# Designed miniproteins, single chains, continued (4), part 114

Each design is a single chain, and the fold is of that chain. pLDDT is the mean over its residues in the fold that is shown.

## One batch from the design tools (miniprotein)

Design m15958
Fold by ESMFold2-Fast:
Structure m15958 (fold): chain A 80 residues (1-80)
Amino acid sequence: SPLIAETRARLEELLARLPAELQGPARGMVDGILALLEAGDWDGARAQADMLIDWLSRHDPAVAEELRALVAETEKRLAA
């Protein structure tokens, strides 16, 4: 799916901007989100994304806000 491929690329870009010490934990959560998206489990992907947003809000609020915007955009495009 072009939407899933675009979402993957944007998640990888967000991950790459994190400090090195945060990339390991964030990568695990991003990999989980992507696996759920590829399986078509949108509710699971949303729940995992919300957990990542909450965790990032304590470490990098700017990246957390970008992820929140990406989730909202992806949900709108899936509902269309």
Scores: mean pLDDT 82

Design m15959
Fold by ESMFold2-Fast:
Structure m15959 (fold): chain A 67 residues (1-67)
Amino acid sequence: LEEAKAKALADLEGLRRYVEEHVPEELKEEALRAIEEAKERVRAARSVEELHRVVGELQERLRPFFP
């Protein structure tokens, strides 16, 4: 679980950097907030299944920001 959390957090950090560099300023704040909320949920996750759910929900929330 801890290894899975570390990987998920690293992936989310990469996504945050992508958003900061490529997403328009007016949408950036909402996207960054969603990523930060997902990081908190990843840290609190009790199972790998919960981690997968968090990542999936984040991808759904971010869909409007990417074509």
Scores: mean pLDDT 74

Design m15960
Fold by ESMFold2-Fast:
Structure m15960 (fold): chain A 80 residues (1-80)
Amino acid sequence: SEDARKAIEIADQTKKLAQQYYDDYKDDPIKSKFAQNVQGLADQIKDQAKAALAAGDSEKAKKVLEKAEQLLKQFKEWLK
């Protein structure tokens, strides 16, 4: 479904932003760990989106897309 593909794209975008944050703050134990946690959450969302896509589960794909969008929004707010 389009929702599952969009969720994967947003999760990949979140991972790229979190990797950049990790690279900028790798010597800060709190900030680097936060970035790694965000990357882990994005990976979980990506796996859930791939599973929904493989199953053809449009309802699950829609929920995973919402989670992907929420994580990216929350991460961007934390960077302010």
Scores: mean pLDDT 87

Design m15961
Fold by ESMFold2-Fast:
Structure m15961 (fold): chain A 100 residues (1-100)
Amino acid sequence: SKVDKIIEEIIKIFKETSKKVLEAYENGASPSEIRKILAEGNDKIVELLNEVPVGNEKVEKIYDVINKGLGEVEEAIDNGASVEEIKEIFEKTLKEMEEI
């Protein structure tokens, strides 16, 4: 379905964003620079969500999981978490999305 294709593209953007965040963080990027990468990824996801019919419960659940995961990444970075800890948050978020 069109909705399933949009979900696949959202997951793809999430994976690409997580890779960029991990690479930037490992190379010593500031929390501000990481937040910019996260915001750019989220903006692309929101643009795709605008193509979904209002009230799609599966898409709403996926976006709720993404918002929670991105918030956990921001908090972890602010607290000086390791690259490994940030990676684990992204992997957990991806798994939760795939279980929906």
Scores: mean pLDDT 86

Design m15962
Fold by ESMFold2-Fast:
Structure m15962 (fold): chain A 61 residues (1-61)
Amino acid sequence: SVEEYARKFAESLGESLLSLSEDAIEALARYVLKEAQFSEELLPVVLEAIREYQEELRKKL
């Protein structure tokens, strides 16, 4: 699913994800959707998966 793809992508960035601006995260999410040939209508789903992973990382730090 797009959620699994987004989660795997976020995990590949690891702690570097926490240093990115909101604009940089959105730009990366759009890039991922284009590269994987998903619809840009799925942008909110990708952003939610990334944000959930960021929250998990913050809880560990």
Scores: mean pLDDT 79

Design m15963
Fold by ESMFold2-Fast:
Structure m15963 (fold): chain A 85 residues (1-85)
Amino acid sequence: MKEELIEEFEKMVEEYKKTQSPEEQAMLDAWLHMALGMIRSGEVDEKTRTVHLDEDGTKILGKESMTPEEMVKVIIERIEKYLKS
């Protein structure tokens, strides 16, 4: 489980890094380290429940159990949006 989650996360970050400047790549490496720390600490597991947001990410539509893979995708999307802001 954790290994598959880490592999998927690293793959998505690697793909995104290819489109970014060297400075942004260094920032992404820092965020990757932080996110992996959260995963390894057990903040992301098969029992994680989270909030389901609308397409704009501004309204809470509900709370659902997410798979670790889905949680990692949400973390990556948030990191990407933060870096582009």
Scores: mean pLDDT 57

Design m15964
Fold by ESMFold2-Fast:
Structure m15964 (fold): chain A 87 residues (1-87)
Amino acid sequence: SSEEEAREQARRIAREAIEYAREFMKETGVEPALLKAAIERAERALADPEASVEELERAAQAVFHATAETADALNKPFVAPKFDVKK
């Protein structure tokens, strides 16, 4: 069973997504409401020990998506960290 390993990996990716988004906001000086909301949702998922892998993965993807949209609006290139999909 890789269920516990998958959850730990998803939690790590979600934490990395939040960290990347916060660094991006610090670097660019912008704090869009949609990006902040995505971060808050991801932090709530991480605070829930019963959060599913799918919930954690969706939360991380939402943070990366919001960061990419913000980068596009600023005419800045954005390269998302590689998301490791099991199998």
Scores: mean pLDDT 80

Design m15965
Fold by ESMFold2-Fast:
Structure m15965 (fold): chain A 96 residues (1-96)
Amino acid sequence: MSKEELIKKLKETIEKAKEYLKKGKPKKAVEVLDKFAQELGDDESPAAQPLKEALRKAIGEAEKKTRDKSLEEQYRGVSETVLKVLEEYLKELEEE
């Protein structure tokens, strides 16, 4: 996908996930973020690799950190961690 398409998709994904978190639906937020990560994961382009690797590490660390918490707290922790990574990447893309 083009840089413009990636920026648009990132903004839509971030906004939708934040909306679900605001509504107290962290599982739905994780589903939105997971779908985006899967679509990005299927992209073998060199441009996708840094974001893909950052997401993989962020998700793994969030899951470890919330392992002994309730399922809802785990979903919230993963969503918040992934959103931070996506927002940082979006900012870098917009600064170019």
Scores: mean pLDDT 76

Design m15966
Fold by ESMFold2-Fast:
Structure m15966 (fold): chain A 73 residues (1-73)
Amino acid sequence: GDRIGDLVKELVNQGASSAQISKKVEEEAIKLGATKDQAQLIADKVVTLHTDPAATPDQIGDAVKELAKKLGI
């Protein structure tokens, strides 16, 4: 969970697009042992939160980290 959450925070702070963040997060989740379906769930969570103008980089990263932990990643 930690690596994916940190990756999301880094990419959001760099001004990456939702599409760029979701792609990199999906690729990283698969490398960490996620199934394609689990990686897609994590990527979808990133897109949903990143398109919320009230969400901070820390909030997005922490929420994605929590989801990854629940999926055993």
Scores: mean pLDDT 82

Design m15967
Fold by ESMFold2-Fast:
Formats: structure tokens, sequence, C-alpha cells
Structure m15967 (fold): chain A 95 residues (1-95)
């Protein structure tokens, strides 16, 4: 969980450095923390499925081999970090 919170904090700092308003940064951080709590309730398979949906929204299509590697090799924490990273990329694309 600390590594996920650090990823959120680093992205918040990056947005501030880029000139984002503090209120917008705080709203994004609050959204990501709420997402983290929901992700912690999901199974590994549900996290992989959510990650695939987010990657597709980013215009990426993971292969069946990539999906299988995520299911077999990635930890639940690794999947949560990847999901938060994809969500941050989607939010960055909007701003």
Amino acid sequence: MDSILQAIDRFAQSLRAAGAAEEDVQALVDKLRALLEELSKLSKDELVDLLIQLLEQLGKTPSDEDIQALRDEASKEDLMIMILTAELELERAKK
C-alpha cells in the first residue's frame, strides 16, 4: 500500500510542477485514494480485468500472453499500481 500511496504523491507533485491548481490536484488524489480502497476489495482476476479495460481506453491491446503473465506473475499490489498508473494517464490526457 505504501508504494501505491507514493505513486499517487509523485504524480500529484508532477501535476503541481506542471502548474495544476491545488484544488484539482486534491480532487484527483481523493479520487485515486477512493479507487485504492475499492481495488483492495477486488480479487486478482477482477484487477486484471479492470486493468485490461483501462489499457483499452488508452488505445492499448494486451496480448493473451501478456494477460496470462499478469494473472500468473503479478501480485495484487502490482496490479493495483498498474491500474492507478493507467487511471492517472487517463486523467492527465483530460488536463
Scores: mean pLDDT 75

Design m15968
Fold by ESMFold2-Fast:
Structure m15968 (fold): chain A 92 residues (1-92)
Amino acid sequence: ENLKKKIEEIKKKFDQVVEDWFALLDRDGDGTITKEELKAWIKEALGVELPDAQLDNLIAFFDKDGDGTITLEEFKRFLDATPEEIRAAVAA
């Protein structure tokens, strides 16, 4: 229920610096973001831990390949998507 609000806060905060934000999330330097890196970043940036179910739904929205990682291109799609599109994907 708070996921849409957190998504909106994330989009607003980083909309102008998506490449820099992706670089901060990609702690391994492999050009992808793992579930653990995203969870850690959300905790550090927003001071909140997402429940695993909500985090899994969010990862599924990004991860069209089903490999459990998020690419820069997938992350840009998230920031460009409307809150309604993200909410629909997560609610599934």
Scores: mean pLDDT 62

Design m15969
Fold by ESMFold2-Fast:
Order: sequence, then C-alpha cells, then structure tokens
Structure m15969 (fold): chain A 82 residues (1-82)
Amino acid sequence: MKELLEKVKELVKKAIEEAKKNGESEDTILQLEALGKGAIKAVEEGNLEEAKKYLEIAAGLAEAAGNEETAELFREAARLVE
C-alpha cells in the first residue's frame, strides 16, 4: 500500500507540473489538483475504485483541455490502482 500511494502521489505531482509548464488555465489546474487530492485520499483510505474514478476524470479533463502528457500521467496512475 505505501509503495502504491507514493507512486500515485509522484504521477499526480508530475501531471500537475506538466499542465503548469504547458500554460494550462488556473481554473483547470485547480480542478486537476482537487481531483488528484481526491484520488490520493481514496488510496490512503484503501478505496482503489474511488481513486481510479478520480484519476480517470482528471485524465479526461486534461485530454479535453488538449494536454495529452498530463492525461497520460493520470491514466498511468489509474492503471496502478486497477
């Protein structure tokens, strides 16, 4: 569990950093951060189904915003909690 939590935290952090580097809007960044925080909390609580939902929603939001690398990082995190 600790190893999974740390890897999810790492991927979420990288996804947010990438979105910021690519000039994403402040509103989109806040939404991605909220979804990432929700996923991390769900992993901490052992609710991997909930974590996956948050991560998939974040990936979809990033993809809709045109940020493919951020979307891929969130999808990688979602696969880890499957």
Scores: mean pLDDT 86

Design m15970
Fold by ESMFold2-Fast:
Structure m15970 (fold): chain A 93 residues (1-93)
Amino acid sequence: EEERKRLLREFYEEVARALQALAAGDGEAAIAAARRALEVVDRLRPYLPEEAVEHFRQAVRHLILAGQTGDKKHLDEALEALKKGVEAYQKAS
């Protein structure tokens, strides 16, 4: 329970770094932060419902694509997947 809260904080911190880097036009920094977020998602698997983990994985994939392409569509898809992940996590908690 406490470990779950800590890992979720680490995940949100890396996602925030990726979003900030995208806003600054730094795709390389965004991809690096998104990859670190993906590592945290793998550590979250035992603590979260599978639905939440899958949405967070999709969000990270879209953040990587946004960093690689600069396409706003991938950023919008990442934010939608993040929202669904948070909703799935809160519903199960």
Scores: mean pLDDT 86

Design m15971
Fold by ESMFold2-Fast:
Structure m15971 (fold): chain A 60 residues (1-60)
Amino acid sequence: SEAAERAAEIAGVSVETAERALELARQGKGDLAGALLASRGGNGVKGQEAARVLIEEAGV
């Protein structure tokens, strides 16, 4: 998805990692999505920014 591609670019992670984070966001686990993106990307701020994009896409 375009949201996952954008989140991957923001967080500095693969699109596959962003797609896994999007699935977590769709389950209402936006905090875990942010933690995954921060951990894999090595930047907490960027991980949280990317997670916001995915939470908006998930509609939660």
Scores: mean pLDDT 83

Design m15972
Fold by ESMFold2-Fast:
Parts: structure tokens; C-alpha cells; sequence
Structure m15972 (fold): chain A 91 residues (1-91)
């Protein structure tokens, strides 16, 4: 489906972001991950997956807090949880 293709693309971009984490400023990480969160939220909303939508919004809040705290380990863990959620949506 179009939604599955979009989720797979978001997952691939999140994995690339994680792989290149050492090359990114906090501002670039915030902007790039924020855009991917927005896309994932829009897909979850379109699919009527209210539980996934709520989880993504909570993970986004945790991600913003991690970036503000400059907690790289927490930011990484949150993005890995987003990938796991996308894997559940693709199952």
C-alpha cells in the first residue's frame, strides 16, 4: 500500500539518521527527526491508528526533551522506539 511504502521510507531515513548521528548538529538532528515524526504521525492518523498516533506524539515529546537536555543516548533510544513502532505498523 501507499501507507506501507511511506512508512518503509520513513524507517529507512530514521536508520540513516541514526547511522550518521555523529555528523549531525543538535539543530540538524531536531529538524530532520522532527520532519520524520511529522510524516509518521500523518500516516498513523490516515490509517486510523489512534494508539500509534498517541505513542508517536509521546515519543516526539520525549525526543524534544532529550534534544533540549543534549542527551544523545536518550535521543537515540527514542528514535529506535519510533523504528520499532513503524515495524509494528508494517506487520
Amino acid sequence: SAAAAELAAIRAELRELLANLDTLSWEELYDRAGALFGRAIAVAARLGREDALERLMRLYEEFVAAVEARDLARAKAVLEEVIALIDELLA
Scores: mean pLDDT 89

Design m15973
Fold by ESMFold2-Fast:
Structure m15973 (fold): chain A 70 residues (1-70)
Amino acid sequence: MKEEIENEILVAMMRIAAAVALLAHSRGVSAEEAIEFIEEIKKKLLEKAENEETKKEIEEIAKEAIEKIR
């Protein structure tokens, strides 16, 4: 239960970070700054994620957001 909740929180944090970066870029923040923010959050969340499924989901969310900014 605790591990499942922690993994769900990590994924939710990545989704929120991606949404914030996309919104910031749409409002004039540079692609470089928005991508750097996504990569920084991704790195920190991957360090906390313990299962491969959670890591894969975090990486896919970050990748999709970065591709939309580029």
Scores: mean pLDDT 82

Design m15974
Fold by ESMFold2-Fast:
Structure m15974 (fold): chain A 80 residues (1-80)
Amino acid sequence: MDVPPVESDLSEEELKERVKELLEKAIRYRYAKEKNEEAAKEALERIDELVEELAKEGKEKLLQARAWLEQQLAAAEAAE
């Protein structure tokens, strides 16, 4: 089972991967409804740049992005 580690001293690389995964899921979920593959592809290209920009500002930004994305996905499902 996954045991949550201490909130501090998290790996920046792992946070980057989590944020990328959440962004990809959110984008695919949004554009799958519209069947707009081209817009999804462009948005996916932006994910890498956005995540790297957040990582440059530190782990706190990555944690905020992860929390925001989880909230967005939950809100999207609640709206349906």
Scores: mean pLDDT 69

Design m15975
Fold by ESMFold2-Fast:
Structure m15975 (fold): chain A 85 residues (1-85)
Amino acid sequence: AQAALDAEMDALLKEVEKTVLRLLIEGYLSTPEQAEKIRKLIDEILEKVEEFLRARASDPQEAVKKMEELKETIKKAVEEVKNLP
């Protein structure tokens, strides 16, 4: 059970790295207004990553909650960027 959870957490961190890099690139290719919106979304993801990593180091139950919050934050950020004009 713990090995499977650790694997899921490691997979999420790899997906976060790819997603943040993709959003960063899209921000540089966007208008200044859209770039600012994308930057805010990246900042929100990074805050959730920090919360998740701190929880993972100290509290396994809290780490699971922060993992789910991070997944939802990523999903919403991707959807919001996809719907930019």
Scores: mean pLDDT 85

Design m15976
Fold by ESMFold2-Fast:
Structure m15976 (fold): chain A 91 residues (1-91)
Amino acid sequence: AMAERARKAVEEIRKLAQDAISEIYNLALKKSKESTPEEGEKILKHGRELARRVAGAAFRAIQTALDNPEKSDEALAEVKAEAQRAIEEVK
Protein backbone atom coordinates (compact mmCIF):
# COMPACT_ATOMS: atom_id res chain seq x y z
CA ALA A 1 0.00 0.00 0.00
CA MET A 2 2.62 2.60 1.04
CA ALA A 3 5.11 1.38 -1.58
CA GLU A 4 2.34 1.67 -4.21
CA ARG A 5 1.60 5.23 -3.06
CA ALA A 6 5.30 6.12 -3.37
CA ARG A 7 5.39 4.62 -6.88
CA LYS A 8 2.35 6.69 -7.97
CA ALA A 9 3.88 9.84 -6.44
CA VAL A 10 7.17 9.18 -8.28
CA GLU A 11 5.31 8.88 -11.61
CA GLU A 12 3.32 12.07 -10.91
CA ILE A 13 6.50 13.95 -9.95
CA ARG A 14 8.22 12.76 -13.16
CA LYS A 15 5.28 13.86 -15.36
CA LEU A 16 4.95 17.20 -13.57
CA ALA A 17 8.68 17.96 -13.84
CA GLN A 18 8.77 16.93 -17.52
CA ASP A 19 5.76 19.15 -18.34
CA ALA A 20 7.15 22.10 -16.35
CA ILE A 21 10.61 21.84 -17.95
CA SER A 22 9.01 21.71 -21.41
CA GLU A 23 6.87 24.79 -20.60
CA ILE A 24 9.90 26.70 -19.25
CA TYR A 25 11.95 25.98 -22.40
CA ASN A 26 9.03 26.88 -24.71
CA LEU A 27 8.44 30.19 -22.87
CA ALA A 28 12.17 31.04 -22.76
CA LEU A 29 12.59 30.23 -26.47
CA LYS A 30 9.57 32.40 -27.41
CA LYS A 31 10.84 35.32 -25.30
CA SER A 32 14.38 34.98 -26.69
CA LYS A 33 13.05 35.27 -30.28
CA GLU A 34 11.21 38.50 -29.35
CA SER A 35 14.36 40.03 -27.74
CA THR A 36 17.72 41.38 -28.88
CA PRO A 37 20.39 38.69 -29.48
CA GLU A 38 22.18 39.67 -26.24
CA GLU A 39 19.00 39.62 -24.13
CA GLY A 40 17.80 36.44 -25.86
CA GLU A 41 20.97 34.60 -24.80
CA LYS A 42 20.42 35.69 -21.18
CA ILE A 43 16.77 34.57 -21.32
CA LEU A 44 17.78 31.12 -22.62
CA LYS A 45 20.47 30.79 -19.93
CA HIS A 46 17.95 31.73 -17.22
CA GLY A 47 15.43 29.23 -18.65
CA ARG A 48 18.05 26.45 -18.50
CA GLU A 49 18.85 27.37 -14.86
CA LEU A 50 15.13 27.29 -13.93
CA ALA A 51 14.67 23.93 -15.71
CA ARG A 52 17.68 22.49 -13.83
CA ARG A 53 16.20 23.76 -10.54
CA VAL A 54 12.87 21.99 -11.25
CA ALA A 55 14.73 18.79 -12.20
CA GLY A 56 16.74 18.95 -8.95
CA ALA A 57 13.59 19.48 -6.88
CA ALA A 58 11.98 16.48 -8.61
CA PHE A 59 15.02 14.25 -7.89
CA ARG A 60 14.95 15.21 -4.19
CA ALA A 61 11.16 14.72 -3.99
CA ILE A 62 11.40 11.26 -5.60
CA GLN A 63 14.05 10.28 -3.05
CA THR A 64 11.84 11.58 -0.21
CA ALA A 65 8.80 9.62 -1.46
CA LEU A 66 10.85 6.41 -1.78
CA ASP A 67 12.54 6.82 1.64
CA ASN A 68 9.32 7.89 3.42
CA PRO A 69 6.14 6.95 1.49
CA GLU A 70 3.97 8.84 4.03
CA LYS A 71 5.60 12.09 2.81
CA SER A 72 4.72 11.38 -0.84
CA ASP A 73 1.90 13.98 -0.95
CA GLU A 74 4.14 16.65 0.63
CA ALA A 75 6.98 15.80 -1.80
CA LEU A 76 4.63 16.12 -4.79
CA ALA A 77 3.29 19.45 -3.44
CA GLU A 78 6.85 20.81 -3.11
CA VAL A 79 7.61 19.99 -6.77
CA LYS A 80 4.29 21.58 -7.87
CA ALA A 81 5.19 24.77 -5.95
CA GLU A 82 8.74 24.87 -7.37
CA ALA A 83 7.47 24.27 -10.94
CA GLN A 84 4.83 27.01 -10.58
CA ARG A 85 7.44 29.51 -9.29
CA ALA A 86 9.87 28.65 -12.12
CA ILE A 87 7.19 29.01 -14.82
CA GLU A 88 6.07 32.38 -13.39
CA GLU A 89 9.70 33.58 -13.24
CA VAL A 90 10.28 32.83 -16.95
CA LYS A 91 7.08 34.65 -18.03
Scores: mean pLDDT 86

Design m15977
Fold by ESMFold2-Fast:
Structure m15977 (fold): chain A 65 residues (1-65)
Amino acid sequence: MYSEEEVLNIVDRAADVLNLSPEQREKLKKEAKEIVKKSKSEEELMTNLSVLIQRVADEHRRQLE
């Protein structure tokens, strides 16, 4: 299973690619930490993390449009 630090590194890279604001980045990291704590398996963690990143990407894209 991924460590919290490894998950936060993935989130930071996603935030950099999406050019998220510091506030959006912190919100994403906070939600990612909750997913790490609540996930019972690596599969569940990866699924929930992918959904979170996709949701944030969609929200950010709408703000740029």
Scores: mean pLDDT 77

Design m15978
Fold by ESMFold2-Fast:
Structure m15978 (fold): chain A 80 residues (1-80)
Amino acid sequence: SKEKEELAAKLVGYVLRAIGAEMDGDLLSAARDYYNAGLIAEKLGEKETAIKYFRKAAELASQVDPEFAAEIEKKLKELE
């Protein structure tokens, strides 16, 4: 569907932004972008992809925002 195509494009966009932010050393922006990629993967029904990006987001967030990292870990427990 057009909605799924738009969500897939947003997922790719967030992943590319996250990689850029990570390369720039902006770990908080990278964590947020990976988290958003995970949320979109969930909406697409791609559970394994969602888990992958939530894990990346938690790893980065744990270095700069422990409260955000804990929120992401809660989300991961619901999916695993």
Scores: mean pLDDT 89

Design m15979
Fold by ESMFold2-Fast:
Structure m15979 (fold): chain A 98 residues (1-98)
Amino acid sequence: PKPLTEEQLEKLIEAARDAVTEAHRLVKEGKMSVEEAAQYVRDRVRKALVEEIGLSPEEAEQIAGLIADVVEYGLRQGKSADEIIAEVEEVLKETFGP
């Protein structure tokens, strides 16, 4: 994949962080299932990748799906929001970093 600018990567990480934080909170409050929370993060990340970064819908869906899998696994394992965010940031940096 093409490397993102530092600003684009920071915006994407911020969007993912916000989505994971909200999804984790809603699961903890019993307002979302783990599957619904993963789908929520997938939709938020996919939108950011298409609208803010300019990736194709197909590329955005592949990356957002990978991030959603990380989030679903972390939520099922009882990981904190911060732990899940750290893992998501690593995936994004590996995918789009230099």
Scores: mean pLDDT 83

Design m15980
Fold by ESMFold2-Fast:
Structure m15980 (fold): chain A 64 residues (1-64)
Amino acid sequence: MPDEKEVAEALALIYMGIGNIDYKKGRYDSAIEAYEKALQLAREAGMDDLVKEAEENIKKVREK
């Protein structure tokens, strides 16, 4: 079975995808929520590059 870290890695990527879709559709509040979940999961999984990407995406959405 995948461990909790592997599940967190997969979910972080899924939430990044959800955030990107919501951002493209102009659903900025939903995009921020998805990116915040991706950020939390990426931090738990030690995905430093994805942490940085999620933080930048949140900042970009907030600038709208």
Scores: mean pLDDT 82

Design m15981
Fold by ESMFold2-Fast:
Structure m15981 (fold): chain A 79 residues (1-79)
Amino acid sequence: SMEELKAQRKADALARLEKLEADREKGLAQAKKEGEKAVELFEEVLKVEEEILKKLIEEGEVDEEEVAKREEELLEKWK
């Protein structure tokens, strides 16, 4: 059923959010080695990913157009 799929998607999103938090320190340490701009980019990408995952957890679905727009804005900003 759709409710079962929605529950599974929320569980998967929670697991992804936990992994993102666990990998945060490692990713930040790597970005620090690459430079200040890399740290800024990493933090901004992480914030966007966290927002998307939190919305998926709350609603069980994300607006694909909103996700694509945010990804495009990040790519443009960090060219």
Scores: mean pLDDT 74

Design m15982
Fold by ESMFold2-Fast:
Structure m15982 (fold): chain A 77 residues (1-77)
Amino acid sequence: ATTKVGDLTITPLTGNALPENLKVEQVGDKLKFTNTGNTPLAFSYNGQAYTLLPGQSTEVTATPGELQAGSFTAKIT
């Protein structure tokens, strides 16, 4: 199923849904990724790799692209 993040849409390519410990938000012209879990979380967006410790966030420019988190991949448009 597709999920909205601000004015963008997350469309799964593989897997069923975002990992439950990965929160994705649109904040202005940025996408904010937050690890809401209690273990480190690795993901990539548009070819750039990120690792978030528990409770950490990172912001990237809100451009259309591809998200990969474990077995889940998605197109954000």
Scores: mean pLDDT 80

Design m15983
Fold by ESMFold2-Fast:
Structure m15983 (fold): chain A 85 residues (1-85)
Amino acid sequence: MEKKVEESIETAEKKLGLSEEEKEKIRKRAEELLPEARERVKKAVEEELKEGKLTEDDVTEEDIEMMARMVAYSEAIKELVEEKE
């Protein structure tokens, strides 16, 4: 599971042609965004559980943490790409 998140991050980094400095900048920004991403993911999961789209067996606390990390990383990448454009 953690390996899948790391693999997705590496794929995005390769696709964008990021330098080592850019990778560090994105990782640092993702860490800053992680608390907000975690709250957003928890709310989304609660909403889907209430709607019957997800079950408690489908989403663990580790899954929520992984999704939060992916959301934070995606936001950090988006900010960097907008800075370049």
Scores: mean pLDDT 72

Design m15984
Fold by ESMFold2-Fast:
Structure m15984 (fold): chain A 107 residues (1-107)
Amino acid sequence: MEEQQKKAKELYEKAKKLVDETIGELRRWAAQGTPELREAVEATIEAMRLLKEKLEQAYKESYDKTEQVAKQIESAVGAARRALAMPDEQAARDLKTLAENAKLFVE
């Protein structure tokens, strides 16, 4: 029982930090990107903020919900980092798809 509370807190703090770090990475990329990439980055940052809010809600509710949202954040961060390794046009498409999928998960 106490072990689950510790694991939930570790998952919450790790996922929260991962979102904040990824938003910082996305903002640095947007500063030097095309207008299309900037738009896609802004949509992705918004989706990351929604995932963070969902994580905070899940953490107050249960360990299982916290784990589900944390896994979704890890998946979204991985997808964002892969997209940023691509040329601007492809990165913009991949980031928009990621943002749409994340919003569907949160809503």
Scores: mean pLDDT 84

Design m15985
Fold by ESMFold2-Fast:
Structure m15985 (fold): chain A 94 residues (1-94)
Amino acid sequence: SMVKEAEEALEKYLSTVSQQSKENAMALARMIILAYEDEEEARKLLREVASSVANLDEKQIDELFEKIQEMIRKNPEVVKIAEIILEKIEEELK
């Protein structure tokens, strides 16, 4: 199943990557879930990251958010995969 394949791929990934990569994967997973459930909170999170790392303007933030939304529209299963990623990384960080 897709869920089992995602779990196996994630376990292999987590065994080979740094703590920072795990934290980045969690942040991305949270962004995908928020973009699906709460656009306003997703935009706030993206703005916080953009202001701390790249000083992205409003147009660039909107363009990046639209790309995330387009990905979710084309592949809705990405939201479920993001939930699995978040759960598995939270378990690994304990």
Scores: mean pLDDT 72

Design m15986
Fold by ESMFold2-Fast:
Structure m15986 (fold): chain A 58 residues (1-58)
Amino acid sequence: GKLSPEEYLAEVERRAQAALEAHPDDAVVQRVARHELEKAREIVQRAIEEGKEELPAP
């Protein structure tokens, strides 16, 4: 499916939250979730700067 940049970021945030809730004490999961969120923010920022209205679902 296609998502707006804001919807794309929200979906990545929901997935990261679910992973953290499933593994609250796992430092590796927390590091990976943070990295994926940073990556998603970069993707969204570039999409906005380039005038892209849609991104593929993560």
Scores: mean pLDDT 81

Design m15987
Fold by ESMFold2-Fast:
Structure m15987 (fold): chain A 55 residues (1-55)
Amino acid sequence: SREEDLARAEAAYRRVRAHFGDSASDRQLAELAAAIAGVSLETAEEAARRVNGAE
């Protein structure tokens, strides 16, 4: 489901941001999170917005 995909993507994004946040672009972090979570890039980008506190 979308909520399961988002939860997985949010967890993946938090991990990649913790390891690569200072060196990787926002796009690269979202792409890596998408690959790890097995979701679309768009879903990973939405997860990144949620984690970063974007409205």
Scores: mean pLDDT 82

Design m15988
Fold by ESMFold2-Fast:
Structure m15988 (fold): chain A 95 residues (1-95)
Amino acid sequence: SVADQLISQVNQITKELIEENKDNPKKVKVIQEMGDTVIQTIRQSQAQGLSVEQLQQRVRQTVADLLLRYTRYNPEVTSVVVEFGLRVQQVVDQL
């Protein structure tokens, strides 16, 4: 399904960013938490039978919420939050 494809792509983005930041445990934890949150949003959207357009909107909103949350509470991890958001947005826009 489109949701399963997107989950695979988000997992790949998460793994790549973790490898790029492996020497920074705080960044690794944030990347993992963001990946898990986006995948939860995709799975919930799939369970609700949402359209591809609705899935795209929900994932975009989740990414926006994560960006706001982490830039307010954890300014030291802003770079990885922004990079994660950009990479996820790219794959979502290609659905």
Scores: mean pLDDT 87

Design m15989
Fold by ESMFold2-Fast:
Structure m15989 (fold): chain A 96 residues (1-96)
Amino acid sequence: GSITLSPASVTAPEGGSVTVTVTDTTPGKTNVQLLLRDADGRVVKASDVRPASGTVTLSDLPPAGTYTLVGVGSAPGGGGEDAVYGDGMTLTVVPP
């Protein structure tokens, strides 16, 4: 299976929000979550875990900069070790 994000790239203001469609085709890993990583690959923000593919919103975006937004698929009730990571997309955060 795969995890894909749409749109392929987004620009949003610092302190604002971004809404992304997450599509997870991985059998048995129906929960979806967004992780936001900085230039060093560190997770600086995470969305709530949702029970299915669909729209996911991140609010209160971090300071202006270039970030990577990653979709994550996980099994319902499973631990993080069962997580599958999709390819990242670029989120450009601009000054407010």
Scores: mean pLDDT 78

Design m15990
Fold by ESMFold2-Fast:
Structure m15990 (fold): chain A 60 residues (1-60)
Amino acid sequence: VEQLRQQAEQAGRAYQEAKRNSELAAELGNTKAKEEGDRVAAQFKERYEALRKEAEELLK
């Protein structure tokens, strides 16, 4: 359970980093990097939500 909570926290931080990188790429006009950053951010968001739900279900 503790490992799942740590992984969720790491995924949340990775999501924020990817979102920030995507915004920077957009400001630089790099649409390809923005699209990749958005995709990575979406993946980390999904992982964070899944890990959070799993951690709650396994908590005893």
Scores: mean pLDDT 77

Design m15991
Fold by ESMFold2-Fast:
Structure m15991 (fold): chain A 82 residues (1-82)
Amino acid sequence: MRELRLQGVNYMFRGLSYEVDGDLDEAIRAYEESRRLFLAAGDLDGESVSLGNLARVYEAQGDLDRAAAARQESERARAAAA
């Protein structure tokens, strides 16, 4: 469990690094892996943050439908964590 959370955090920071460099496709892959790891760890807060980051990157690419879907999933994960 803890190891999966640490891996999730690691991929989240990789995603942020790619996003800053403008490598949006790489950022999406990193955030998707981060989300998967947090979900596997049962870390709903981590899953919510990863989904929020995915929504932001999808919006930056102009994929508003995927951005909206990821944002809704992020909100559900955040609500479930509370």
Scores: mean pLDDT 86

Design m15992
Fold by ESMFold2-Fast:
Structure m15992 (fold): chain A 99 residues (1-99)
Amino acid sequence: SLEDREFGGLIGSAVEAVLEAKEEGEELEPEEEEFLERMLELKRSGDRKGALELARENREVLRKAIDILKEKLRKEGASEEDLEAFERAVERLLERLEA
C-alpha cells in the first residue's frame, strides 16, 4: 500500500541517519548496532514487511533512530513546518506498529 511505502521510506531514512551518525563517530549500544545491521539487510533485500516487523519488535530503538533522523533534518535546514509534518508521519508509523 501507499502507507506501507511511506513507512518503509521513513524507517529507511532513520536507518541511514543512524549509519551516518556512526560513521561520524557516534557510539551505538549493542542493541542499536544489531537493529542497524538487521535493518540494512532487510533494506537491501527489499523486505518491507520484515522491516515493519523488526520495527514493531524494537520500537524503543526505532524511536532513537527517528530522533537522530529528526536532528539530521534540522541541521540540513528543515523548517519547523517540515519537522511538524515529520512528527505526524512518525505518529502514524508508531500507530501502525501498535496494530
Scores: mean pLDDT 79

